# Designs tried in a protein design run: designed miniproteins, single chains. Part 13

Each design is a single chain, and the fold is of that chain. pLDDT is the mean over its residues in the fold that is shown.

## One batch from the design tools (miniprotein)

Design m453
Fold by ESMFold2-Fast:
Structure m453 (fold): chain A 109 residues (1-109)
Amino acid sequence: MEELYQKAIDLAEKLNLPFLKEAARYAYQAGVEDAVRHILEAAEAASKGDYPTAAEHFRRAAEVARQKYDESGNPAARKAADYFDMAAGYFRAVAEGTVEHAPIEVEEL
């Protein structure tokens, strides 16, 4: 879990997406390893310009975190789900061309 969490934080910082850092933090506190894995997959997709795939992974992360909240009552899981829904909406808007995503060091034209 800690190794996946650290990778998620590093990618969130590399992508300059502070809401991903918060999502990873809450997912780690809630013990939702599968949600952290989805963050890594979404971040990799986003770094390659595959925003529809990034949005899908964040939506799946939100579903996993929401299920964990339903099972455990852990408020960290609910906060993780909210941040993942925010990330999914953001990348969906980028994919649809309604929001411009600033290029980061790993993205090419």
Scores: mean pLDDT 74

Design m454
Fold by ESMFold2-Fast:
Structure m454 (fold): chain A 59 residues (1-59)
Amino acid sequence: SSTRKKILELIGEILRLIGEMFDLELRLERGEISEEEAEKKIKELEEKIKELLKEMEEL
């Protein structure tokens, strides 16, 4: 069904964003990014995940 496909796409996008958060943590640990820049990007990713979770709840 189209609903099932949409749910799987949303889950896939959420997992991708979580992966980006882990990558940012590793980059911060390696000194490749500042704490300020990492905090900003992580906050942006958290907000995107919240929006996607809300969209999935509304399906």
Scores: mean pLDDT 86

Design m455
Fold by ESMFold2-Fast:
Structure m455 (fold): chain A 86 residues (1-86)
Amino acid sequence: APKLTPEQARLLLEIGVNLGMIQIMRWIAKKLGEEEVAKQLEEIEEKMEELYKEALEAAKAGDLEKLKELLKESEELFEKAKELLK
């Protein structure tokens, strides 16, 4: 199995953290009865799950540039999720 470089591991971890934060936000919104917000967060979560799959493939391929692009996209999705909670 190819060993991830420290930079690839860091980028993949940061993308995974953004996904996890969105999952927690959706769970909290659902528990608070904020059904509309929870639904919008679920749509963002689905996009993040697809992005994370792409990030895993980029990491396996050693594509550092693609990982950096996917991190930026994950940060944009996380900002959208935070906007829903304002």
Scores: mean pLDDT 86

Design m456
Fold by ESMFold2-Fast:
Structure m456 (fold): chain A 100 residues (1-100)
Amino acid sequence: SPVERLLALTLELNDLLGGLEDALAAGDEERFRALAARLLERLEEVLPLLSPEVQAEVRRLAAEAERALAAGDYAGAHALLTRAVDLVVAEVGRQVEAAA
């Protein structure tokens, strides 16, 4: 179901976000870039499962995170990706309750 797919992708996003936090704390720029690229790919996969308003905001945050990464602003990229994942987590909660 769309809700089950959204749940599975959200777990993957949370795991990747934890990996980003660890890489940032370690100063591992190569690992940060690799994990950020995977997280951005998973955000693209989750987009069609979100409401239109949440899709627009997640796309905006993803684009800003890509610009931060290109500029070498890893802390800024982490903050933007955290906000994007938080929006997906909030949407999961809403869709799970609506399906109950």
Scores: mean pLDDT 87

Design m457
Fold by ESMFold2-Fast:
Structure m457 (fold): chain A 112 residues (1-112)
Amino acid sequence: MVTVATVEALVEALLAAQTPEEMVAQFRDLLGAFAQMVLDDAPPADLRAAAEALRRAMEHLAARLPPEVTRALLEEALLVLDGLIEERADDPEKVALLRELREHVEGLLARV
């Protein structure tokens, strides 16, 4: 089962990654872990902590990766978030959290 500790460990691995390929792989694992927490109905506090960790990872990638790679990863994140918003449409609190994260991703994408 995915926990906040799992997500934080993936963020640490991403921040320690030295190659673009490692950063991309760790980000995809992190995005998948976050999605699993949402689908497993993790508590709102845990989802907020995981969303903040994912946001830190995205800011790190935007600063370190080529613009075209960053754009592709952020667009992938938007597709995942849109799917999660649809799956959780009956949960206003989770939808609000996911929409806030989506707005942060759109803001990053506009700056790439």
Scores: mean pLDDT 86

Design m458
Fold by ESMFold2-Fast:
Structure m458 (fold): chain A 73 residues (1-73)
Amino acid sequence: SPRLEEIKERYYTAFRKLGLDISKEEVFSLSGKELAELVEEVMRRHSLSQAGLGKVMGVSQATVSRDLRLLKE
């Protein structure tokens, strides 16, 4: 899905900004559910709220919330 690929690109960029040693291929190989689980784990480990993660990506908290909902479908 083009929408899922856009979400994957955004979170890959965020993970790299947060200093995660993760490849683009690894992120793009994940299912939506697996990516949602990884995002929630990264948020826990970095003590980030959805608003805080949104700031890293240059998006609103509402965008992060919608992304996570879409990924879990």
Scores: mean pLDDT 87

Design m459
Fold by ESMFold2-Fast:
Structure m459 (fold): chain A 74 residues (1-74)
Amino acid sequence: MTEEELRAGIETARRDLEELLKLGLLSEEEYRELLGKLREAEELLREGRLEEAGEKLLELVREAQELLKEKLAK
């Protein structure tokens, strides 16, 4: 994953999290937790730690997907 791909992924994730919050699919608490992980990925990217930033972004996406599966499937 390149720096450009990571930056695009982080921007997409931020927009998706905001939309999920607006739709009521994430609680305020869940949104803040996921946003915190997104900020960690952004910080790693700023430090040039691309592999670690990518891993954090993937962890965030996976966690968001698991939460949505639990809420939608019950």
Scores: mean pLDDT 81

Design m460
Fold by ESMFold2-Fast:
Structure m460 (fold): chain A 62 residues (1-62)
Amino acid sequence: DELEKLTEEAIENAELMRSMAPTPEQAEIMARYAIEEYTKKAEELLGKEAAEKVRERVEKHL
């Protein structure tokens, strides 16, 4: 399932970016950037409804 794969990648990348940040503020900014990037990728590949689901699932998990 492509939607599930993109959701997992978004969560994994956001968590990775958060862990690499030197401060909590930077961690949230970097995680947010990763979420937005994967949401945009999902929209391009699967459409707007799928992108919205990815965003909601990732934000719920984090």
Scores: mean pLDDT 79

Design m461
Fold by ESMFold2-Fast:
Structure m461 (fold): chain A 77 residues (1-77)
Amino acid sequence: MVEEGERLREKGEEAFAQKDYKSAAEYYLAAGELFERAGNLEKAAESYTKAGQAYEKAGDLEKANAAYQRAVELRER
């Protein structure tokens, strides 16, 4: 699970570098979910934060806010 999360995070970074912010956000969100299920809350929170940043750049402020909220909830736990 963690290895697949790392691959999805890497795909998110590639998409973000290509300015495909929608795809980047979706990859980062999927990576966050896998890290969360694996119990790696630090990497999950980081991935959700990156998903929020990518959604914000894509203009999807509702999804950006939801991703940021998930990151904050994991850090406070």
Scores: mean pLDDT 84

Design m462
Fold by ESMFold2-Fast:
Structure m462 (fold): chain A 87 residues (1-87)
Amino acid sequence: LSPELEAQVELGVITLQAAAIKTATERKGADMPVEDLEEARARLEEARARLARLRAEHPGLQAEVDAALAVLDEAEALVDRVLAERA
């Protein structure tokens, strides 16, 4: 794969992972172990770092990175809210 195609594939993977975490937390977050929620939070933080690198390295993918960040922000807010409710 070219670097640009690899970046597009990585963006797709990050977006799907964030959406999956959001959906799982929405449906069963109250019943999830705290350690699973903390792991989800850590994965979202790692995804954010990866998106920051992709944005810096591939300015042409700005719109796609922004779309992925929107999903990631929603997932993070939800996980953080559920964790706060479990505290």
Scores: mean pLDDT 84

Design m463
Fold by ESMFold2-Fast:
Structure m463 (fold): chain A 93 residues (1-93)
Amino acid sequence: MLERLRELGEELAKVMEEAGFTKDAQAIRELVDKLIEAIEKGDKETAARYALQLTMLGFAAAVEAYLQGKEDVADKILELTREILRLADELLS
């Protein structure tokens, strides 16, 4: 489960980075690391906060991609962001 969360986070960051959203990609990597650390420590409140921040950043990046005419990139960012949120929710249940 944690390996899958890390894999999804890295895939999301790479999609963002390849689209030119390098700062967003770096922030996703940092948030995923913090989310994993909080889950490993059993800190559900902190983990939920990082999952929310990651989700908000992912959706914001998808909006920017749509505005730039990069519809395929936006759809992939949304897909990966939703999968990360679902997996984080399962890990926190």
Scores: mean pLDDT 87

Design m464
Fold by ESMFold2-Fast:
Structure m464 (fold): chain A 68 residues (1-68)
Amino acid sequence: SEIDKLLEELRKLVPEEALPYLDRLEEGIRNKDIDLIIDSLVKLSELAPEEALPLLEELAKLVEEYFR
């Protein structure tokens, strides 16, 4: 899926400290836990390098559309 591709690409770009939040985001998406998804996305946006921010934005849009 497009979401899985973005998650894999983000995993390559984010620092090691951000990896647990990517894992939590993946868990939130699988379990449809909106609060976990939002909390994880906020933390990832704080820790991610500038080059990863457009991917996070695209992922957030796709997730929002999926849970709409």
Scores: mean pLDDT 83

Design m465
Fold by ESMFold2-Fast:
Structure m465 (fold): chain A 75 residues (1-75)
Amino acid sequence: DEATRRRAIDEAIERLAAAGLLSPEEAEQLRRYFHEGVPVEEIAKELGIGPSNVRDRAAFIESLAEDILKQREEA
């Protein structure tokens, strides 16, 4: 379900931001990446970091979202 996946991504971003692992600016730009399909290169430019750093952050969010989805399916 697309809505369930979207909620898991949002939850992962919110959790990481609350933990201080993502800045508010990073959280906003990574939401654009996942929900609006904004290219990695554009997000990297907006954040002032390299594209590889954006991909690493995206991978971390995806990993946490997968854990959230697995937890919900097994609960």
Scores: mean pLDDT 81

Design m466
Fold by ESMFold2-Fast:
Structure m466 (fold): chain A 92 residues (1-92)
Amino acid sequence: GAELQALASELKNVLESKGIEASVSVSGTTLNLTLKMSDPNKLIALSLNLLGLELEGLSVSISVDGDTLNVSIKASNDDQLIAALKTLINSV
């Protein structure tokens, strides 16, 4: 919905403001993130931070390849994904 797309755009803007090259997309109730940063230690720290978030009722998949972090977050409904996006925006 419109709120999901607005929050996805906000998350991308917040990530990019912190020097992270970000691709953010929503497909149905799934959020897909592709994040790139030059410092692998910061990428690892971000991965651990994302894994440490209490994203209750969500399926989170994270993979790291060099300077690139791929994150997929699958929710059961739009309200859960909206809550997850708000949590992500506030945590990064």
Scores: mean pLDDT 78

Design m467
Fold by ESMFold2-Fast:
Structure m467 (fold): chain A 74 residues (1-74)
Amino acid sequence: DEEREARAAAVEERLAEIEARAQAAVAAGDYDAALEYVREGARLIREAFPGDAEAEAAAEANVELAERLREAAA
């Protein structure tokens, strides 16, 4: 399924961009921006892979980690 593979590849590229921006934000001490990027990635995963419980769980765990980092930095 070429269309599914193309969508998966595009989502993977977008997630890599979001991850890189989130990491840069953390390195800069901007945990608010990092949390926004992680939430954007989580939304993209849920929209692209509806019903994928493992993908949803991983996205949720990343949001929780970003929220904890933001609280620790406050």
Scores: mean pLDDT 78

Design m468
Fold by ESMFold2-Fast:
Structure m468 (fold): chain A 86 residues (1-86)
Amino acid sequence: SMEFRRRAVLLGAEIGVYLMRIYLLLKITENEELKKKLEELREELLELEKEIKEALENEDEEKLEEAEKRVEELKKEFDKLVKEAE
């Protein structure tokens, strides 16, 4: 399905944006607790990139839906960490 492919590609792009934002924050933060949480989020997002790739290769709708939900949760967690760091 073209729609399935489009969803997977866009989700991968969103992960890429958040990985870049995490990378930039890791370069400037001196807060060890924040750094650990950012590194944990990065690892989760990298794992999700693999899951999305597998879902795309296998046309696994359930796996893609689970990845979409997890990405939204991790985005919210990142946004909270940024707000708390201000």
Scores: mean pLDDT 86

Design m469
Fold by ESMFold2-Fast:
Structure m469 (fold): chain A 71 residues (1-71)
Amino acid sequence: MEEIKKELEELKKKYEELLEKLLKEGRITEEQREEIIKRLEEVVKKSDLEEQVEHYRIAIRALEDVAAGDP
């Protein structure tokens, strides 16, 4: 159980770092950042810990795709 919580915390940190990087690089707007965060929070609130980990992994992947040149 603690291992899943630790993984979730690490994923949250990576997610926040990617959002901050994309915002600083001008690849997303502050409005887009807020909308992305809100959508993820709404899904995560309905999810167990394992599902939360999966949702963060998906979100991180999507942000990495944006960073790679998908507008």
Scores: mean pLDDT 79

Design m470
Fold by ESMFold2-Fast:
Structure m470 (fold): chain A 61 residues (1-61)
Amino acid sequence: MSLEEKIEKAKELIKRGELEEAEEILLEIEKEESKLSPEVIELSIEIGVEKLVEAVKKAFP
């Protein structure tokens, strides 16, 4: 599977709320790439923000 295909799959999983599965794909990309593209870094930040939002929701039910 190409790097581009992995990035697109991660984007789709984030859009569907499958944050844990999307994170696994990004970790696989990080393992294979010596230097991360800005797009991969941006997706990693997006997952982190979504996780923070969920944590806030849990703290303020």
Scores: mean pLDDT 76

Design m471
Fold by ESMFold2-Fast:
Structure m471 (fold): chain A 80 residues (1-80)
Amino acid sequence: EKMVEVVVRDLNTGEVLRFTVPESMTIHEVLLLYHQETNKELLDSDKVFVEGKEIDFSKTIGQVMEELNLEPPIVLDVER
């Protein structure tokens, strides 16, 4: 399985964390990993953008790369 470098950027705080995850991992699962590391709760108001496009949490990293024609690292911009 292909491993993908993902960079999570918090748009409110400017905090940046890097993860290496399987391309089958969902955006939701990456956010849970980010929240676990930062000791934050996932909020209904949380939104994720890639290249300025809002991404559905059910999509996998692989699907996002294919749909947006992106190469790693994949940057997830998180708005709370």
Scores: mean pLDDT 79

Design m472
Fold by ESMFold2-Fast:
Structure m472 (fold): chain A 70 residues (1-70)
Amino acid sequence: AALEEAEEMGYKIARLLANAHPDADRETLLAYAERAFDQIWLRDTPPEQREALREAFRKGAEKALDELYP
């Protein structure tokens, strides 16, 4: 389902960003993840679903960052 896919993608992207930017703090990595959502999903997501998918993506990213910055 779309929401589960967005959350999983957010989780994976956040972990990738943490590996690429080992000196970045949690807040910076979350900002990078939100920017990645705009670049990946902007053209492929119907406007009416975009906010819900953004929130699911953010939840996945936050979950990954909570594991890396306990």
Scores: mean pLDDT 78

Design m473
Fold by ESMFold2-Fast:
Structure m473 (fold): chain A 72 residues (1-72)
Amino acid sequence: EEENIKKAKEYLEKGRQALSKGDYEAAVKYFEEAIKYDPNNIEAYYLLSVAYEKMGDKEKAEEWRKKAIELA
């Protein structure tokens, strides 16, 4: 519902801030929360992929990128 979408947006924004600061582990956690509140948020899946790539986990990055494409 509306509250869950609002929560997802808040976590997505916190994730972007963490990503811009180089806090990739925090970014992953925030993007996971965003997906929990809005499982159809394609952008959160894509950004989670980017965060894993920055952490050097290319396999997880590819998995989340594929999920973003599947939702699009």
Scores: mean pLDDT 84

Design m474
Fold by ESMFold2-Fast:
Structure m474 (fold): chain A 61 residues (1-61)
Amino acid sequence: NEEAVKINIEAIRRLAEKYPELKEEAEKAIQESRELVKQGKYEEAFRVAEDAGIRMAIKAG
């Protein structure tokens, strides 16, 4: 589901905007997720973005 991946990527981007210390981690996760989308691996792309979002949210407090 490409739309669900886009939603997760947007959430990661917004979190990195609020917490600049997470910017590098966010860019890495977004890059990996986008690469998987290019390969048609939407489920893997979703999981990568979701896992990163959870980790970043925990670090943000």
Scores: mean pLDDT 82

Design m475
Fold by ESMFold2-Fast:
Structure m475 (fold): chain A 55 residues (1-55)
Amino acid sequence: SRIEEQIKRYQKVIEFFRKQLEKLKADPSTSQRDIEANEKAIRNSEEMVKKLKEL
């Protein structure tokens, strides 16, 4: 139950940052740091989901 709730929260975070990354990549004025920060947030959240599912 608590693990499933944590997975859902991380999945929501992943969806948010994926949409942000799409917008950032569409804008040529976006800094590489902003792109990297969003990619890192996605990777960290995906890794947490993977770890929670492997418990």
Scores: mean pLDDT 83

Design m476
Fold by ESMFold2-Fast:
Structure m476 (fold): chain A 67 residues (1-67)
Amino acid sequence: SLLKEGGKALREGKYEEAKELFEKALEQDPNNWAAWYGLSEAYKGLGDEEKAKEALEKAIQLLTQQH
């Protein structure tokens, strides 16, 4: 799955690849909080703290609406 591939890329320090994989996951399901969280970690690895924060806030918003 794209989420597993993105997670692997994050663990390998391949932050640009992880970003692309999580963006593809969001194209399939824009409400996938795990993909937003992964995107946040990818941006953090890339040094883009503002985009990382925005993606994390989106992930938290979606996660807190989970039943």
Scores: mean pLDDT 85

Design m477
Fold by ESMFold2-Fast:
Structure m477 (fold): chain A 71 residues (1-71)
Amino acid sequence: VEDYIAEAYRLVREAGGTPAGLKVARAIVEGLDEKDLEKAKKRVTEIAKEAGVEDLIPELEKLVEEAFKAL
C-alpha cells in the first residue's frame, strides 16, 4: 500500500512540484480510509489536471487501483 502511495507522490512531485505530490498522496490515503476507489481516482485526476501533469493520469489511476488491491 505505502509503496504505491510513495510512487504516486514521487511522480507528481517531480513533474508538478511538492505541494501537488502531497495532495495526491493525501487523496489516495483518504480514499483508502473511505474505501471508495472511484472517489480516490476522481480526486487524483482533478489534482493532476490542476498541477498540469495530465499525462500522468493513466499511471496514477493504476497506482491508486494497486493501492486498493493491497488493502
Scores: mean pLDDT 83

Design m478
Fold by ESMFold2-Fast:
Parts: C-alpha cells; structure tokens; sequence
Structure m478 (fold): chain A 79 residues (1-79)
C-alpha cells in the first residue's frame, strides 16, 4: 500500500541519517546504531532489526544507501 511504502521511505531516511551521524557503515557499531535509531523514534524491535541488517550488508560490501534500504525493510517486517 502507499502507507507501507511511505513508512519504508521514512525508515530508510532515518537509518541513513543515523549512519551519517556515526561516520557511515564502516564506523557504526550495532550498539551505537540501535541507540541512535531508538532516539530517532524507532521501536527497540525495529532498531535491533535495522542494526542487524546493516551489519549483514557491511559483510556483503553494500553502500550506505543500499544498507539503509535493506535495513528499512527489515525494520518494517520486525515492527
């Protein structure tokens, strides 16, 4: 639905902003990213799912934008 798509786009923006604040995907730790996402308004469940997906994306060599997009989908599925 349009509402679901808007939520994914919103989550991707919040996750990307958090990554930028933490120095990008290579510098961000799971703990710092989770805390920052909760501060940005995600639930603990959404934040944990997003942070875990970012770490998986880092191992796969994805860009910050690609990692944020995948993390947004993971957060939506968890929330």
Amino acid sequence: TRERQRRVEELARLIRAALDELGGIDAATKEELTRRLVEAGLSEREANAAAEQVLLSKKSGLTDDEAAAQAARAALHAG
Scores: mean pLDDT 83

Design m479
Fold by ESMFold2-Fast:
Structure m479 (fold): chain A 63 residues (1-63)
Amino acid sequence: SSSLEEEIKKIEEEIKKLEEKIKEIEEKLKTAEGEEKLELEIELGVLQLKIAVLKTVLKKLKE
């Protein structure tokens, strides 16, 4: 395997883990209120941005 192929696989695995964390936060958000809800919404936003960055990197590596 090339170093590039290994990096692509690593990024794809990281995206999967972040998507799993998002699902956990979305589940918690169903019952969260007040300050806890705000904190979970911020964490959700941060994870969504991380996935967007990683998907952009992945697209460039596959070019």
Scores: mean pLDDT 87

Design m480
Fold by ESMFold2-Fast:
Structure m480 (fold): chain A 57 residues (1-57)
Amino acid sequence: PSDEEIRETLERVERELTRLYLAGEITPEEVRPLMIERVAEELGISKATVERFLARL
């Protein structure tokens, strides 16, 4: 996927997980690992690739 696709997917997943957090469905500790996992799964890339992208913005 392109950097734009990764960013758009991250933004969408982050919004979904933030809503779950505000609803009390998940803890703050769960947000980042779930975001990385879901983005990696959806885009068919490694979790390491998602983490590297987040580190570099």
Scores: mean pLDDT 81

Design m481
Fold by ESMFold2-Fast:
Structure m481 (fold): chain A 80 residues (1-80)
Amino acid sequence: SMRETILLARLLAIRSEVDLAVRLLGEEAEEEAREIERLVEEAKRAIKEGKLEEAERLVREAEERVEELARRVEEALAAR
């Protein structure tokens, strides 16, 4: 379905952004990256089970955490 495809694309974008943040900041980002990965795996499960509304909520939560991670990266770099 189109909704499923969009959710999978959003999950791919989340993973790419997390990977970049971990590469730039290292261990400082690892805890939040781990939390985001938990949400990604939960969202994938929801997609497989056809629970698209639940998957959308989980993807949104992961996206919010990615935004917070990006803010932490900016703050850490500015504080150096």
Scores: mean pLDDT 85

Design m482
Fold by ESMFold2-Fast:
Structure m482 (fold): chain A 71 residues (1-71)
Amino acid sequence: LSPELEREIRRAVADIAFAVARVTGSTLSLEDLAKKTGLPLEEVQALADRWIAEGLLERGEKPGEYRGVRR
């Protein structure tokens, strides 16, 4: 895999994790997601901000934590 394809796959995995958090209402840590995907924290944060802007996620109780919007 080229570095560009690996990055695209890692971004897709991160988006899947956000989708799972959205439908389950589970809390997701951006630091954990960055470690699991190998993406920079800033890139994972940008993806999370997009999901928040779409009204699909909200900020959790701790810095860097996000969860699906409840009902």
Scores: mean pLDDT 78

Design m483
Fold by ESMFold2-Fast:
Structure m483 (fold): chain A 74 residues (1-74)
Amino acid sequence: SEKEGIIAAVEKLRERAEKLGKEELAKKIDEVLEKIKASTDIGEAKRLFVELLSELVKAGVLTPNSPTIKTPKP
């Protein structure tokens, strides 16, 4: 499902943050992951995911040209 795909992508982002030694960021990703899992609205899950991706780009964990993660369509 779309929600399962988002969850899997966020889990991979958490692993990347841990490998980079950014424990506080990994903890924040876990909090977002928990909110996504608890959401009953797929639109809310998508908004949380897009917001997380923007924060990770600003933090330098992701580049705008990263091919591994796709933003969901609105």
Scores: mean pLDDT 74

Design m484
Fold by ESMFold2-Fast:
Structure m484 (fold): chain A 64 residues (1-64)
Amino acid sequence: MEASPRSQLRNQIAALLEERGPLSAAELAEALGVSQSTVTAALRELEAAGVVVRDAAGRYSLAP
């Protein structure tokens, strides 16, 4: 387990998506108290890693 701030942000995003269902980058930024650009960067990395998917409405959810 890596205890870096970036790894923690990715884990928090995944946990929120599991708890609350599909969320936009803006909704995640508000819930986590971070900038939308920071969340968007983390979401791009999670999408590239196959952890999350983006739907047609621009919301993110955990990959099946």
Scores: mean pLDDT 78

Design m485
Fold by ESMFold2-Fast:
Parts: structure tokens; C-alpha cells; sequence
Structure m485 (fold): chain A 125 residues (1-125)
């Protein structure tokens, strides 16, 4: 909806201009509620905001919802961020699992970045 799009844009402004991640989350939650067609994008942005807040368990929850509502590159990005969240939590085996899942949906450029991330995480085992 037009209203859902406005809430999504306002959340983006809080993320980028104000770095007010808690406010961004509030606006993205409202966007998901008002526009089911943008729910996957809103959940991805909520998960990313939780990553920036260092709230990795909450980030994983929303990024898993985003991944389930997404395909291709968007799904790869969600799965990549889940892998990074597990890495930040010291859960290296789960991080590797999700980074490999991300690679299966990624384009060749993103896949190269994922290979580097996998080597970094594997070095912690």
C-alpha cells in the first residue's frame, strides 16, 4: 500500500540519516503490517537493524522470516546476514551452514565474497 511504502521509507530514513535503529524497527514493523507485498523486505530491514544494534538472536529471527518470503539474491542476502549473526554469537558451525546456503542462491560476485567469509569462519574452528 501507499501507506506501507511511506512507513518503509521513514524506517530507511531512521536507519541512514539518524542511525536510530530502534525507531527504524518500529516503522518497518508498521510497514510489514500495512503491506504484505513488502513484508519480506521489511523483515530483512528489521533483521539488519538488529544486527547494527548487536542483537544477533533477534536479527536471526527476522532474517529467517525474510528468507522464507524471498527468492534468489534477496534470499541469499538474508541467509548471508543470518550466517554473520551466528558468527557474531560464536556459533561457527551454524554460521558456515547459513553462508553455504547463501552461496547456493547468490550471483557469482556475491559467491566470491561468501567464499572469503567461509574461510574466515572456518579459521575459527
Amino acid sequence: SAEGQKYLAQGEQYMNDNEDYEKAIEYYEKAAELDPSREGLAYFNIGYAYMLLGKYEEAIEYLEKAASLSEGERKAQALFNIGLAYYKLGKYEEAIEYLRKAASYADPEMRKGLEAALEEVESKL
Scores: mean pLDDT 88

Design m486
Fold by ESMFold2-Fast:
Structure m486 (fold): chain A 79 residues (1-79)
Amino acid sequence: MTGTRISDKTIIIDIDPSQFKLGEPVELVADGKTYKGQISGLGKDTIAIRFDEPLPKTEFEGELHIAGKTYKVKISPKK
């Protein structure tokens, strides 16, 4: 699954938003670190997640945990 880091603390993931709700807790595990956040937006075919602390500035891979499900993600910066 691919995502885009649109700010230091926010990513957008291409996924069906109907399976999620605003404010749902999210954990992103990357390079041995856990980033905690929540679903901050629901788009037509995307979700937005805002984290409590800044994410890596370069492309990275991790595991996204939402609602008891785990997704392998690759996050790229927005230019």
Scores: mean pLDDT 84

Design m487
Fold by ESMFold2-Fast:
Structure m487 (fold): chain A 59 residues (1-59)
Amino acid sequence: MRQQEEQFIRQAREEASRQPSVEEGIRLLEEQARKAEEQGLPRASETLREMAERGRQSM
């Protein structure tokens, strides 16, 4: 179970880094956090939301 959440976070982070802008990366992280919540991965959802907030602070 924990490994699935870690894998989800890693994949979402890599995909966000491939976006052409920080704003688009943040948007993708927010969308992935929502999907993680829907899939019953609360730790992944929380981590991705935290990453999105950090991105907003850097803008």
Scores: mean pLDDT 79

Design m488
Fold by ESMFold2-Fast:
Structure m488 (fold): chain A 65 residues (1-65)
Amino acid sequence: SKAKKEIEKIAEEAHKKIAEINTKAAEEIEKDPSKKEEYVKKAKEENEKIGKEAQERIEKLKEEA
């Protein structure tokens, strides 16, 4: 179904964004270890936002199906 394909796409996009955020945070920590706590906190907040937005979009599509 169209909804199933859109749900899969949303999940894939969210996973890709989370991977990019985590990779960038790791690179920033390597460049400045003194800011590790700041970069970890920022990455966690960004990951939570991406996950929440993806889940909300998936839930709406499931209700429409």
Scores: mean pLDDT 84

Design m489
Fold by ESMFold2-Fast:
Structure m489 (fold): chain A 92 residues (1-92)
Amino acid sequence: SESLAQELADLLEDYAKKGAKVKASQKGDTVYVEISGLNTTQAIALSLSLIGFELEGLKVKVKIKGDTVYAEIGGLDRSSAQLLVQRLKAAQ
């Protein structure tokens, strides 16, 4: 939903404000996010926060590799997915 897209955008924009680099793209109904420049504590905390969105009905896959968190987020409607990507691109 739009509400979930806004919550995701707020979360990821907070990491961008802390110096992380956020890249986002959309393919169909799935949003792909790459968050780099994280320390280990930030990577773990962000991964747990993203996985928590599964409780709200999203489909979330997360992978940590080095200083980077990769996420695949499904279950948003197309307009909400587009809003999320647009907000994250504007934050970089």
Scores: mean pLDDT 86

